# Designed miniproteins, single chains, continued (3), part 28

Each design is a single chain, and the fold is of that chain. pLDDT is the mean over its residues in the fold that is shown.

## One batch from the design tools (miniprotein)

Design m9006
Fold by ESMFold2-Fast:
Structure m9006 (fold): chain A 80 residues (1-80)
Amino acid sequence: MSDEEKAAIYLVAGRLLEVAADVEKEMFGDLDGAIQAYRDAISAYEKAIEYAKDNPELRKIAEQHLEEVKSRLAELEAEK
């Protein structure tokens, strides 16, 4: 598996974890579950950025999602 393939897999994983966090928060009211899912999404996007060193488009997408998730996580943590 190439670094670019790893970057793409981690980017997809991060996006799925964002959806899981939204479902935990909005549908089930599980703030702890949502926070954990956002933390896992952050880790996935950070790995996507590491592996996307030679793919500026994937890196930019991962960086944009990372900043959004960090902002959303900070807002949720402030609610506790």
Scores: mean pLDDT 83

Design m9007
Fold by ESMFold2-Fast:
Structure m9007 (fold): chain A 76 residues (1-76)
Amino acid sequence: MVHSREEILAAFAPYDTDGDGYIPAGELDLVLRDLGLFPTVEEIREIVAEIDTDGDGRIDYHRLADLLLARQRAEA
């Protein structure tokens, strides 16, 4: 599936309860599944490692949206 940056951000918005642009790492699999992506536990760990550089369990979903867009472009 091809998702726009706006579509990805909209999928994360319901999980951003604080409105600060971050979601809990534990919600990541649910959001990706809502986008029609079915990540393995290993893929979730890789995404968290790339985005959550501070290890605080909070994911900057703007950075994640950019990562997901780059991955979609690589799936030619």
Scores: mean pLDDT 73

Design m9008
Fold by ESMFold2-Fast:
Structure m9008 (fold): chain A 70 residues (1-70)
Amino acid sequence: AMNPALLVLADTDGDGRVDKEELRATYEKLGYKPTDAEIDATIARFDKDGDGYVDREELREALGLRDSDW
């Protein structure tokens, strides 16, 4: 499971949305080397609007996290 702190760091704009570039940059800052396919699969799985963003609440819910976790 993804660490909640990673999702908070990925939302650099603080607007409650995580885009592909923010997610990739966060993984790379932590020493991970995600492939484009892995990032795309994560975004596509949770991006219901098709706008390239995942809402933090939606991603939190999908991971089974509570509001108190981020």
Scores: mean pLDDT 61

Design m9010
Fold by ESMFold2-Fast:
Structure m9010 (fold): chain A 76 residues (1-76)
Amino acid sequence: SLSLEEIRALAREIVARADVTLDAVKAQAQAAGNEDFLKQADELYDIYKRLAAETDEAKIQAILEELEKKSLELLK
């Protein structure tokens, strides 16, 4: 399994990449009328942003639990 520091580094890279492409992806989804995708993308991005910024170990664990729950919803 990944360490918390490795998970945080990965989250920071995901956020950095998402900042470049998210607007284009949202524009495409909006043109297709996929409001659920837009909502899910925003919620997932917020979790990754919070994870990338957090330094408290207990709070990182809570955010990881939230991310796991959200990811499971998206895989239905």
Scores: mean pLDDT 71

Design m9011
Fold by ESMFold2-Fast:
Structure m9011 (fold): chain A 61 residues (1-61)
Amino acid sequence: TSTRESINRAIGRALRAIGEQIDAELLYRRGLITPQEYQERQRELDQRIQQALQDMDVASR
């Protein structure tokens, strides 16, 4: 797969994770999830974003 395609796919994954972070924040603000559950979701989504950034870095080498 081309470097450009790999980078574009990683960007897409990061953007989707960011969207899910926004959804989680809305649920938290409405009191539908606990602070602990919100923190766990944010941690998982942050890991997905960091993985996508790492995939971009690896593809760029």
Scores: mean pLDDT 80

Design m9012
Fold by ESMFold2-Fast:
Structure m9012 (fold): chain A 109 residues (1-109)
Amino acid sequence: AEIGERGGEEALRGGESGDAEEARRGGEKAAEAAYESGNSSGAGYAGGGAAAGAGRASERGEAEAAREAAEGARKAAEAALKAGAKGSGAAAAGVGGAGGDASAMIAER
């Protein structure tokens, strides 16, 4: 959980910055945290943070940062499955990825 929370926080900060490079770095850390957590709770926190980051970037009109954060959420979902996380955590990371994609689309409008 703690590892996933830290990865999620970094992804959220990256998206909030509106900077695509920061969002990308945060997303990568969220994916790593989801894998390292090895459990549903940590994976959910990592993916949720990345999805929230995409939303914040979208609110700023930063389409590139929103896309990078959404990609991080998708990678977190994939990493959670590889780590054997199943059930609600893997599903939460997957939902986070979908939410991130939607946020990116909104930012592009």
Scores: mean pLDDT 67

Design m9013
Fold by ESMFold2-Fast:
Structure m9013 (fold): chain A 80 residues (1-80)
Amino acid sequence: NPAEAEAVAEIRAAGFDVTTFTAPDGSELLAALPRDESDESIEAAARLMVRLNPSISLEEAREIIRRQLALSQRVREFYK
């Protein structure tokens, strides 16, 4: 999808890593990982997720990003 590729390139140019998250319904969502765990970085990443996936509310995007950060931290600790 050309529009999706363009949005991904814009997000990467802004300094965010782009990844795929699995939604609770099993669908794939494009998301930007926040630079850190600050509320400002999470908010910015949530807004980008809504731009890439307009069917998702901003509140749902915040929850998905917070959950993904928690999972990523747990995985890093497990493989220490």
Scores: mean pLDDT 67

Design m9014
Fold by ESMFold2-Fast:
Structure m9014 (fold): chain A 72 residues (1-72)
Amino acid sequence: LTDEEIATGIATLEAARKKVEDLAKKGVLSEEDAKEIQELLKEAIAALKAGDVETAIKLAEEAQQKLDEALA
């Protein structure tokens, strides 16, 4: 991965965290679900910064699954 690709990945995950915060603020997502999803996204960002792309993908997928379940 290039530094540009890593930076883009981090920006995407940070945007996802902001979106989750907005959904919680609007009452679309519960505070509990929002906290769980944000923790997974935070861990994914940390993994990506450490160069652990495999772990970052896994955590991002878990965050997406929890979001989909919470909105179902």
Scores: mean pLDDT 81

Design m9015
Fold by ESMFold2-Fast:
Structure m9015 (fold): chain A 66 residues (1-66)
Amino acid sequence: LSDEELKRIAKVLWAAREDLRPPAEDFGLPPAKNADDLYEQMKKLRPKAKDLAELFRAGVAMLARA
């Protein structure tokens, strides 16, 4: 997963944020303020995430807690 791919994913998630349901998991993450903030937070989490699905759930959690 490249930085460019992650940035595109963050923009798609931000655009769809009103249609996303918050995950039951509490990731302890601050809410994302905008698409660029979401991208920067996901970029920091990418090396720590178990898999791509965990990274995406964390991204959704940051949108749902705004």
Scores: mean pLDDT 74

Design m9016
Fold by ESMFold2-Fast:
Structure m9016 (fold): chain A 73 residues (1-73)
Amino acid sequence: MEKEKQELLLEAEQLEALARMRLTLAEKLGDEEERERARRLLELVRRAKELLREGRLEEARRLIEEVRRLLRE
């Protein structure tokens, strides 16, 4: 079980880094739509990390999957 938590945490860290990069780029380009999307992604991934710390793996996995889906759009 702990290995699963570690894997999800690493994925969440990667997604957080990607969201931060997209936010920075969107701010430089003045793309308000992309800024809103990046901010939402950051909020979701941070919530997933909180759930992982609390041991709520199912809820965290769902949020991570949602972030991955949004990044593909």
Scores: mean pLDDT 83

Design m9017
Fold by ESMFold2-Fast:
Structure m9017 (fold): chain A 71 residues (1-71)
Amino acid sequence: AAALREEANLHLIKAANAAAAGDEATAAEHVARAQALYAEAGLAADVTLSTATGARSGEKLPVVSAAVRAA
């Protein structure tokens, strides 16, 4: 349902914000919740939490990647 997809999108946004702030634990929790909600909505979702090198500092930063489609 649209409501589940919208809630999943909100969790994905929260995960991305947490990852940008370096809070990997919070990002992972929101990624897991978003994936569960996409599945309940009948959507195929590939949502991953990974590490990426920061463009300026070379530091490893948490990054959220997502691909969502109708299942």
Scores: mean pLDDT 68

Design m9018
Fold by ESMFold2-Fast:
Structure m9018 (fold): chain A 65 residues (1-65)
Amino acid sequence: SAAELYEKAKELVEKAKELKEKGAPQEEVDRLLEEASRLGVQLVTRYGDVASAEEIGKLIKEVKE
């Protein structure tokens, strides 16, 4: 469901943020953010859920900043 994809994407972003704060390799952080971004695309393409996809994009940007 859209809700399951959204929660999974949020979990991936939260994990990426935790890894970044702990000094994990940037490659590992980027891999998780890329996966979250892919789920965000699926929210739009499969479910038309633009609002949830925009929120995932915002969360990803916050980790990169």
Scores: mean pLDDT 84

Design m9019
Fold by ESMFold2-Fast:
Structure m9019 (fold): chain A 118 residues (1-118)
Amino acid sequence: MELIDEAVKAIGEAARYLREGVEKGDPELFEKAVEYFNKAIDYARQAAKEAEALGVTEAAEHFRKAIDYLNKAKEYAQKAVEAARSGDLEKAREYGDQAIDYLSEAVRHLDEARRALE
């Protein structure tokens, strides 16, 4: 499986755990989302390095944008963990929803990177 497909699978798992976390307010679900964001970031970083080595600058730039959005999604998922642990379930849900929005932007940039490699 190519690095982009691995990143997309990790993002899909992160999205599932974020949605369950928003529904249930369980900090452990947001923590699992963070684990999958770390995997997605690692795969995207490897893909960016390969694109740079191939001289496909446009693809490398889109992978860097995807990494930026994945880091923002991870940051908000971590804020959701902290809010849920403190009993602020409304804030935890708000942070979870923001993480989902950033995740959608990351997916868009991964798709653009894939197109640039064609």
Scores: mean pLDDT 88

Design m9020
Fold by ESMFold2-Fast:
Structure m9020 (fold): chain A 66 residues (1-66)
Amino acid sequence: SSEELREKAIKILEEAGFSREKAEKMVDSLIENKDNEVVIGNALADLSEVVGEENAKEIVELAKKI
């Protein structure tokens, strides 16, 4: 379900040290912008520096499936 995919993405961010509130805002921004290649590309680069490339790719892929 969309809720399960969203929760999984949030949990990856929480495990990387983000608060629940920040993680929710970040994931919801990715969902809102999932068809914007420039926004998603920039978000993937920024997230990769903080959570690592593999986690960043998983978060973005989860958001795109919602």
Scores: mean pLDDT 86

Design m9021
Fold by ESMFold2-Fast:
Structure m9021 (fold): chain A 77 residues (1-77)
Amino acid sequence: AMEALLKELEEKGKELEEKLEKGEISEEEAEELARRLYIEYLSHQPREELEAALARNEALADDAATEEMRRLVEEAL
């Protein structure tokens, strides 16, 4: 179920945050891994929901990181 997937992604996100704080991974590595987790989440959604999530991100953010994430999400389609 979606709830189980969200819980797993939250746990992985927390693990990444802890590793970053301990200096086990770089900030760039943490960002890359976070983007992969988001894409994994979106890949389990219907195409319509994935497209809606992409549009929402474009409306709320206006930076290069958001643009890169958009391209990765589009590749998941």
Scores: mean pLDDT 63

Design m9022
Fold by ESMFold2-Fast:
Structure m9022 (fold): chain A 74 residues (1-74)
Amino acid sequence: MSLLEQLEAELEEFLAWLREQGVPEEALAKIEEIVREMLRRLREALAAGDWAGASEILAEGLTEISRILREAKA
């Protein structure tokens, strides 16, 4: 299994877990969009051997997901 396939599976599992925790559907939809965009950018970075760029993409995506989750609780 490729690294991208593993990350995709883990992120889908994370989204399923968030649904179980009662995260609002509107927040879940935004998170799903971020996850899909993150995976697209990661695919390009990893194909180019850009590990620094791949790390930055992951950090940015997770930061945005965290922000959405915090706002959904407010």
Scores: mean pLDDT 79

Design m9023
Fold by ESMFold2-Fast:
Formats: structure tokens, sequence, C-alpha cells
Structure m9023 (fold): chain A 74 residues (1-74)
């Protein structure tokens, strides 16, 4: 599978923000990555982790399930 350079850069920025504890900024980058690639498993899983940390368990579980299904079929 081919990742767009824009998607890859957004995922790298999201990881950097997450490591710096900037969860809201990481979430913004992950959402932008999903606008460009709605089925990106890394972006879906990353967003699921952040939503779970925010207490949005239902939204987190839905995103994590989608990420897992896409990663297993890839």
Amino acid sequence: MELSPEVLKLLEEAEKAFKEGKLEKAKEYLKKALELDPNNPGALYGLAVIYKLEGKDEEAEELAARAKALAEEA
C-alpha cells in the first residue's frame, strides 16, 4: 500500500505531538490525515487511543475496530 507524502507527514507530526503530551494537537493531525486517507489504519488507531484517553470509549472502540480490520486485510 502506498502512503501519500502528505499523509505520512501528518502521521509523523501527530506522533511528535503525542510524545510531547499535546493530545489535542495530535488529534488535529490525525483527523487531517483521515481527511486525505479515510482508511489509514495508523491514523484510525492513533485517533482511537486519544479518544479513549479523553473518555470517549464508544468512539474509540469503533475507530480501533476499523483500524484492526483494515490492517489485517492489508
Scores: mean pLDDT 80

Design m9024
Fold by ESMFold2-Fast:
Structure m9024 (fold): chain A 80 residues (1-80)
Amino acid sequence: SEVEKEAEKAIEEGRRLFREAAKAYFEDGEKAVELIKEAMGLLGDAMRKYPEMKEKLVKAAKEMREELEKAVEEAEKKKK
C-alpha cells in the first residue's frame, strides 16, 4: 500500500540519518545530536500521519538506536 511505502521511506531516511550520526559521534557531537533529532522527528511525523504503521515505526526506531549504540561501541574499541 502507499501508506506502507511511505512508512518504509521514512524508516530508510531515519536509518541513513542515524548512520551519519554514528560517523559524527566523536568528531562533532552537536551534529550527531542534530541528526538524531532529525531522524526521530521524521519517524514521529510518519507515526502521526500513518498511525496504523506506529508499531513498525517504533520497532525501526528501536533498531536504529541499537545500531547506533553498537557503532559507538565499535568506534570506542578503535581508540588508541
Scores: mean pLDDT 81

Design m9025
Fold by ESMFold2-Fast:
Structure m9025 (fold): chain A 100 residues (1-100)
Amino acid sequence: SSADLEALKNTIVLALRYLVQEALDKGWISEEEAAELRALVDALEARLATVTTLDQLRGEIEAAFAEMRALARRRGAEEVLAALDTLQTNLDAIIAEAEA
């Protein structure tokens, strides 16, 4: 349903914001790197406003995670890369269950 899709969008954005805050709190990234990652999450949130299907949602998640991974690699933030991999695996499972 559209309500379930909106709930998934909100969950994904909140999970990513939490990941960035946790990474900052644990010292895995600097304030500057956290600001760069937050800008990518804000851009994703804006793009998700036009998403109406789970397939579109999956595509936007894949694109956003690819950009966040590229940034984390440039900064040598290995813990952020591991956290992104874990989160993406969990989100892919939730979306697959919603598609069934």
Scores: mean pLDDT 87

Design m9026
Fold by ESMFold2-Fast:
Structure m9026 (fold): chain A 69 residues (1-69)
Amino acid sequence: SMKEARKKILELTKETFRRVADLIDRLIQLRVNKASQEEIEEAEKEMEEENKRLLEEFRKKVEEIEKKA
């Protein structure tokens, strides 16, 4: 049903944003720990790729939920 699909999408959205927040926290920790500029740039690049992967997974799961609704 549309009601159940919408609830699942909202729960998935909340989970996805939580995972993205965890990536941001890693970057904050590197800066707090005064990591080198090279380490920070490397971590930012890794986080960008991880974030891209998470958003792609989110889109696929949303599409799957909508198809079953």
Scores: mean pLDDT 82

Design m9027
Fold by ESMFold2-Fast:
Parts: structure tokens; sequence; C-alpha cells
Structure m9027 (fold): chain A 68 residues (1-68)
């Protein structure tokens, strides 16, 4: 799970395509259901993205995970 989170983080940093970024954040959100500790650092990184939809999705996912 941690290796998957790191791979998704690496891909998110490498891509400039907003649609691909959203797909990657959705995959990280799914990962947070299994291992929130591994997913949270990557979601925090995504919450600082230039794309407002990416940042919104990441921020809301963090809020949901932390409210459990």
Amino acid sequence: VKERAEELARRLRQTSDPEEKLRLVHEIARLSDEDPEAALPVLRMASGDEDPFVTLLAATTIAVVRSR
C-alpha cells in the first residue's frame, strides 16, 4: 500500500494533464479507505496543486478521512 501511494505521488508530480491528475487523486482516495496513514501525505501534496478541482478533491478526502 505504501509503495502504491508513493507511485501515485510520483505520477502526480510528473503529469501536467488535469484529467490525469484527477484520476490519480481518485486512486489515492480509494487507497485511503485501506490505509489512510499511507494516503494522507499524498493527499496533502495534492491539496497544494494548481488545479482547483484537484485541490478540492484532495482537501475533501482529507476531511473525510480525518473525521473517522
Scores: mean pLDDT 76

Design m9028
Fold by ESMFold2-Fast:
Structure m9028 (fold): chain A 61 residues (1-61)
Amino acid sequence: SSELEKLRKSAEELIASSDSLEEALRFLQWELRVAEEEGDEESAKLLREMIEEVEKQIAAE
């Protein structure tokens, strides 16, 4: 749980502080692939939610 809390915070900080949402999206997609390959379903679910939020923000530009 503490690892998921750190992952969520890192992802939120990356999204919020990034000057490029496209760059944030690429990093989140990379982390998602790693989580999926490791079978970390909780991290993968969190990363998919964060990816969807970033994609919506890009579409709103």
Scores: mean pLDDT 78

Design m9029
Fold by ESMFold2-Fast:
Structure m9029 (fold): chain A 62 residues (1-62)
Amino acid sequence: SALEEQAEEALERAREAIEAGDEEALKQAMSTLESLLRKLSDSAFQERVLAEAGELTERKRA
């Protein structure tokens, strides 16, 4: 679906932002991802995306 595609794109932008050290881009990508996840009804997809986002934020914190 379009929402799932947008969530995947937001997650990819978050990865790119972390690799580039772009804190502003990371915040924007995570905000977009959170909004999209609230609109999704597929709990399996939500769980997968949340797990990946969690890994990204853990790596940024370390």
Scores: mean pLDDT 75

Design m9030
Fold by ESMFold2-Fast:
Structure m9030 (fold): chain A 57 residues (1-57)
Amino acid sequence: GEETIKRILEGTKALLEAGVPAAAVLAMARREASLIPDPEVRERVIEEATRLVEEAE
């Protein structure tokens, strides 16, 4: 649900703020997103996580 989406994106931001490498952050976001049964929502979360990583670099 929405809470899962918020958790993944907030976790992504927290890891980037902590200096975790972009590739590791994306791998974790994708792993968490794989638990979302809706493919449309899953792809949207991965896209947003990717944007956060690109903006942090």
Scores: mean pLDDT 79

Design m9031
Fold by ESMFold2-Fast:
Parts: sequence; C-alpha cells; structure tokens
Structure m9031 (fold): chain A 56 residues (1-56)
Amino acid sequence: SMMERLQAKELVRRGVRDLLAAGVPAAAARQMAIREGLKLGLSEEEAREVVDEALA
C-alpha cells in the first residue's frame, strides 16, 4: 500500500543517517541501505532514489 511504501522509505532514510552517524563510509552505507530497501519491498529504482536523496 501507499502507507507501507512511505514507511519503508522513511526507514531507509533513517538507516542511511544512522549508518553515516556510526562512521560507515557513504559508498558502503548506500549499498547497505539499498539492500534494506529491497527487503522492505521497494524496487531497486525506488530504493536507489531514496538513498541518493538521503546522502545529498
């Protein structure tokens, strides 16, 4: 559903922020967050877009 997708995107954004705060390099954080987005049901394109927005 739309609500589930919005929740998944917010979890991915938070995950990126948490990884960067923990000192994970941006390239590794990007790969990890995209992978988690896929597990949450986002497409590869959606996950990549959300992660790239969070890293900007």
Scores: mean pLDDT 85

Design m9032
Fold by ESMFold2-Fast:
Structure m9032 (fold): chain A 98 residues (1-98)
Amino acid sequence: DEEKKKLGEKKHRLGTMPVTALYLVLAPESETTKKAEELLYKSMSEEEKKLLEEAKEKIKKMLEAGVSADELARKAIEETKKILKEIEEEEKKKKEEE
């Protein structure tokens, strides 16, 4: 099922987007960071790139509003953990349905 596979891949990328955006905003400008960004953008659709840029801008705006980097990291980690847990639960359901 190509549609289900594409939706799963899109959900996984969107779900990890908060941590990815936070990393790209907070990481010092380095050759490693630049290469990582280039590879990430090459693997993404134009829609996903736009969502990543929007997430980065949202993080920058929150930093300007006085939200700490630690608070942003905490929220991004918790959101990512929830998505990873959902993926694990879906894998368990697939094993039970076989």
Scores: mean pLDDT 68

Design m9033
Fold by ESMFold2-Fast:
Formats: C-alpha cells, structure tokens, sequence
Structure m9033 (fold): chain A 81 residues (1-81)
C-alpha cells in the first residue's frame, strides 16, 4: 500500500470514530488525529488532500455541534488544517 493510501485509510478510520464513537474522549482524540493527518497529507501527498478532506469534512462539521466543548474545539482545529 502506498503512503498516501495508508494515510487515507487512517483518515477513514478516524472519521468513523468522530461520527460514531459514544466516548467524547475518543471523538476528541480522533478529531485531533484527523488534523495531524491532513497536515501530513498537505505536506507530503498534496494530490490526495481533496479526497482526504472529502472524507473528513462531513463528520468534523457535524462534530461542531457536539455536546462536549473539547470535541467542538478539536473539530474546529482539524477543519482549519
């Protein structure tokens, strides 16, 4: 698997955790993780950045309405990456 494919697979896994995890701590950690992965993709694999954002943006935008303010802050930071 290419480095880009591996990073996209990680983005998909973390996006699922942001959307579906019942734990606010897991949703927060996943949102922060997406921000780090998007920064790495932008620097090293810019050709897949659009696909990564397409995967990550919908669950991160939904997380802006999360009941936990730490999840909201993490999602806002990830969307700015």
Amino acid sequence: MSGAEQLLAQVRTLADLVANSKSPEVRRAAALGIGRLLAEIREHYPEVLEEARRIATPPLEKALGDADPAVVEAARRALAA
Scores: mean pLDDT 88

Design m9035
Fold by ESMFold2-Fast:
Formats: sequence, structure tokens, C-alpha cells
Structure m9035 (fold): chain A 72 residues (1-72)
Amino acid sequence: SMMKQLIKKAVEILNNIDEKDEVTEEELKKAKEVAEFYGESIDDNASRQEVMQKLGRILAEATGSTKAPPAP
């Protein structure tokens, strides 16, 4: 499943950034690939916080983090 692959990549990138406390060139490249799939872009000069926030948002959307109102 393509969605499962993207979720896995996003999680791996976030974990690597958190562990290293830095965004490497490889992680930035992978983050851009994930973002492009969701119709978004990440600049080469994006900060660590910006990359993490964008991937976090994409991951939330990919996992269907939506609130359903209670039944009537």
C-alpha cells in the first residue's frame, strides 16, 4: 500500500531528525518526496522545525486524524 509506505517513510524521517537533532541532506530529500506526493513542497533551506511540522501535518492527514461529530 502506497499510503503505508509514505506513513512509514514520514515516521522514519521524523525519528531520524529527532535522534540526530538535525535534518541531514538524505532526510530532507526523503521529506521532499513525501511532501510532493501530497501536493506540497519543502524548500532546500527549510528549518528543522518546518520539516518536522510539515511531515507531522502530512502524517496526520494520511492517518485520517479527523474529528467526527457525535451521532444525532
Scores: mean pLDDT 72

Design m9036
Fold by ESMFold2-Fast:
Structure m9036 (fold): chain A 91 residues (1-91)
Amino acid sequence: ATAPTVTIQPASATAAAGATVTLTAAVTGGPDPTVTWEVRDAAGNVVASSSGSPVLDFTAPAAAGTLTATATATNAAGSATSAPATITVTA
């Protein structure tokens, strides 16, 4: 088994409040890693999470601010966490 790597694309995005944001995890490793997603606001609150898909679709919150998204890929060989992606939510 090969330890996973994961990167988020795009690394930064801007979205209007209530708009759909799509992030894609580029993942390597064998056997196929499970991808989990976590999106946090500037206060550290989890505003979106998902597991089991390399693609995350979520609705931007109504409050303007900066969100940070991370993806973690896990398989039998280990885990890797992406560099954070930054999403700016506009009012």
Scores: mean pLDDT 81

Design m9037
Fold by ESMFold2-Fast:
Structure m9037 (fold): chain A 72 residues (1-72)
Amino acid sequence: YEEIFKLFDKDGDGKISREELYLTLKEKGFNPTREEIDKIMEELDKNKDGFIDFEEFKEALSKEDSLLREFI
């Protein structure tokens, strides 16, 4: 999970922004819509700070029905 998280965490601050999520998925060959990004952020951003931290990211990837898993 750490290697994947670091790929998304472009500025190395330990949090993934909505913009970093979108750009990383595009770099991986996906074409996510704004609505898809919104849904992923809503699902993963459990503390409602507008960012995905490592614990939220790891928890999401452990769930079989996570929207993020469609892109990973």
Scores: mean pLDDT 73

Design m9038
Fold by ESMFold2-Fast:
Structure m9038 (fold): chain A 61 residues (1-61)
Amino acid sequence: MMPAASPLAVAIGEAMAENPGATVREAARIAAERLGVSEEEAEKAAEKLTGVPLDTVAVSA
């Protein structure tokens, strides 16, 4: 678990928790939209945060 207090990492984590069937890419896109950052930066951060490919469902519940 990465103790990154970055607003982008927090937003990605929140998006994943709010959308349990969403992919990492979808969570990253939601976070990017909320913070006004590029989708590429959010996707890169999400891959580093989760350690899984973008097309993986972040929470499979």
Scores: mean pLDDT 74

Design m9039
Fold by ESMFold2-Fast:
Structure m9039 (fold): chain A 86 residues (1-86)
Amino acid sequence: SAESARIEALIARAKASTDPLEVLALVAEIRELLATSTASDAEKAANLERVIAALEELIARETDPALRAQLEAERAGFRAELAEVR
């Protein structure tokens, strides 16, 4: 879908970025797309799983504890959303 393609593009940009503020802004855009998504529960779950996996990679590379905490909070939010869609 167009939404899944947009989320994949945002994930790719976040992984390629060396600017933590850009990474957080891209994650926030992904959050807004998923929060307003009208996709099926199966497609939402697949997109949430991709985003969570990407966040785990971003958290693993982050050396600033405050930025890691922000990424971990975002991951927790996506995990909660995944639990709601099954």
Scores: mean pLDDT 87

Design m9040
Fold by ESMFold2-Fast:
Structure m9040 (fold): chain A 75 residues (1-75)
Amino acid sequence: PKVVVTFGNKDLVNVDEVKAELEKLEGFAEIRSTTNYGYTQMVVIFKDGSKVTVEDVKAVFEKLGINNASVQAGA
């Protein structure tokens, strides 16, 4: 499973802390991120059988002050 997160580049100042917290989630496999002119998209990939939800990923961003991120399940 994977979760897709989109957030504004102004929030990039917290990205290393976000990555560190996401890496602590059960079944974490990898993060792929792409930065564009106004936004960053991050794909968080989890191992098969992981019970991590979209809400778990969203909570990490909210904990670190990123309250406007779009978080959704990846195909």
Scores: mean pLDDT 77

Design m9041
Fold by ESMFold2-Fast:
Structure m9041 (fold): chain A 95 residues (1-95)
Amino acid sequence: DIEEDPIFLTFKGINAYSKGNYEEAIKYLEKALEIEPDNPFAHYWLAKVYEKEGKFEEALKHYKKALDIMKARGITGSLVKSIEEDIKKLEEKVK
């Protein structure tokens, strides 16, 4: 079902994020994670939303979860490197 497709829900969350609708973004991304808890992109975009809201501890949790899943699946490249840089910067803010 497209309405319960975690990929579709993740895209709805990304669209809401791009419009600054952070509450709506969280709703869709959390629904995606309810269906697919190990969705690295839903974790990544939730982290981006929490970072925009200044919720740095929540952002770190979701960035680290996204990175762990991506590395476990052998995913490499610019997104993984970007997440590692974002984690490093946020760890400096919460220490």
Scores: mean pLDDT 85

Design m9042
Fold by ESMFold2-Fast:
Structure m9042 (fold): chain A 66 residues (1-66)
Amino acid sequence: MSEEQRKEAERIAEEAEREAARYAVQGNYLKAADVLRKAAEKLEELGDFELAEKLRQSAEQLESMA
């Protein structure tokens, strides 16, 4: 994976984490988890499987609170 792809992957993850946090604050844990899962799919398309797995784990934690 290129350095540019790595930076794009980090940007996608940060945006998804911020959006998921907004849903979580509203008590909408299922929507928060969905945001992270969709971001994980985009990260897999970029080849960042490590970061995708991290977002999936965060999504599972949020789903457990729903």
Scores: mean pLDDT 83

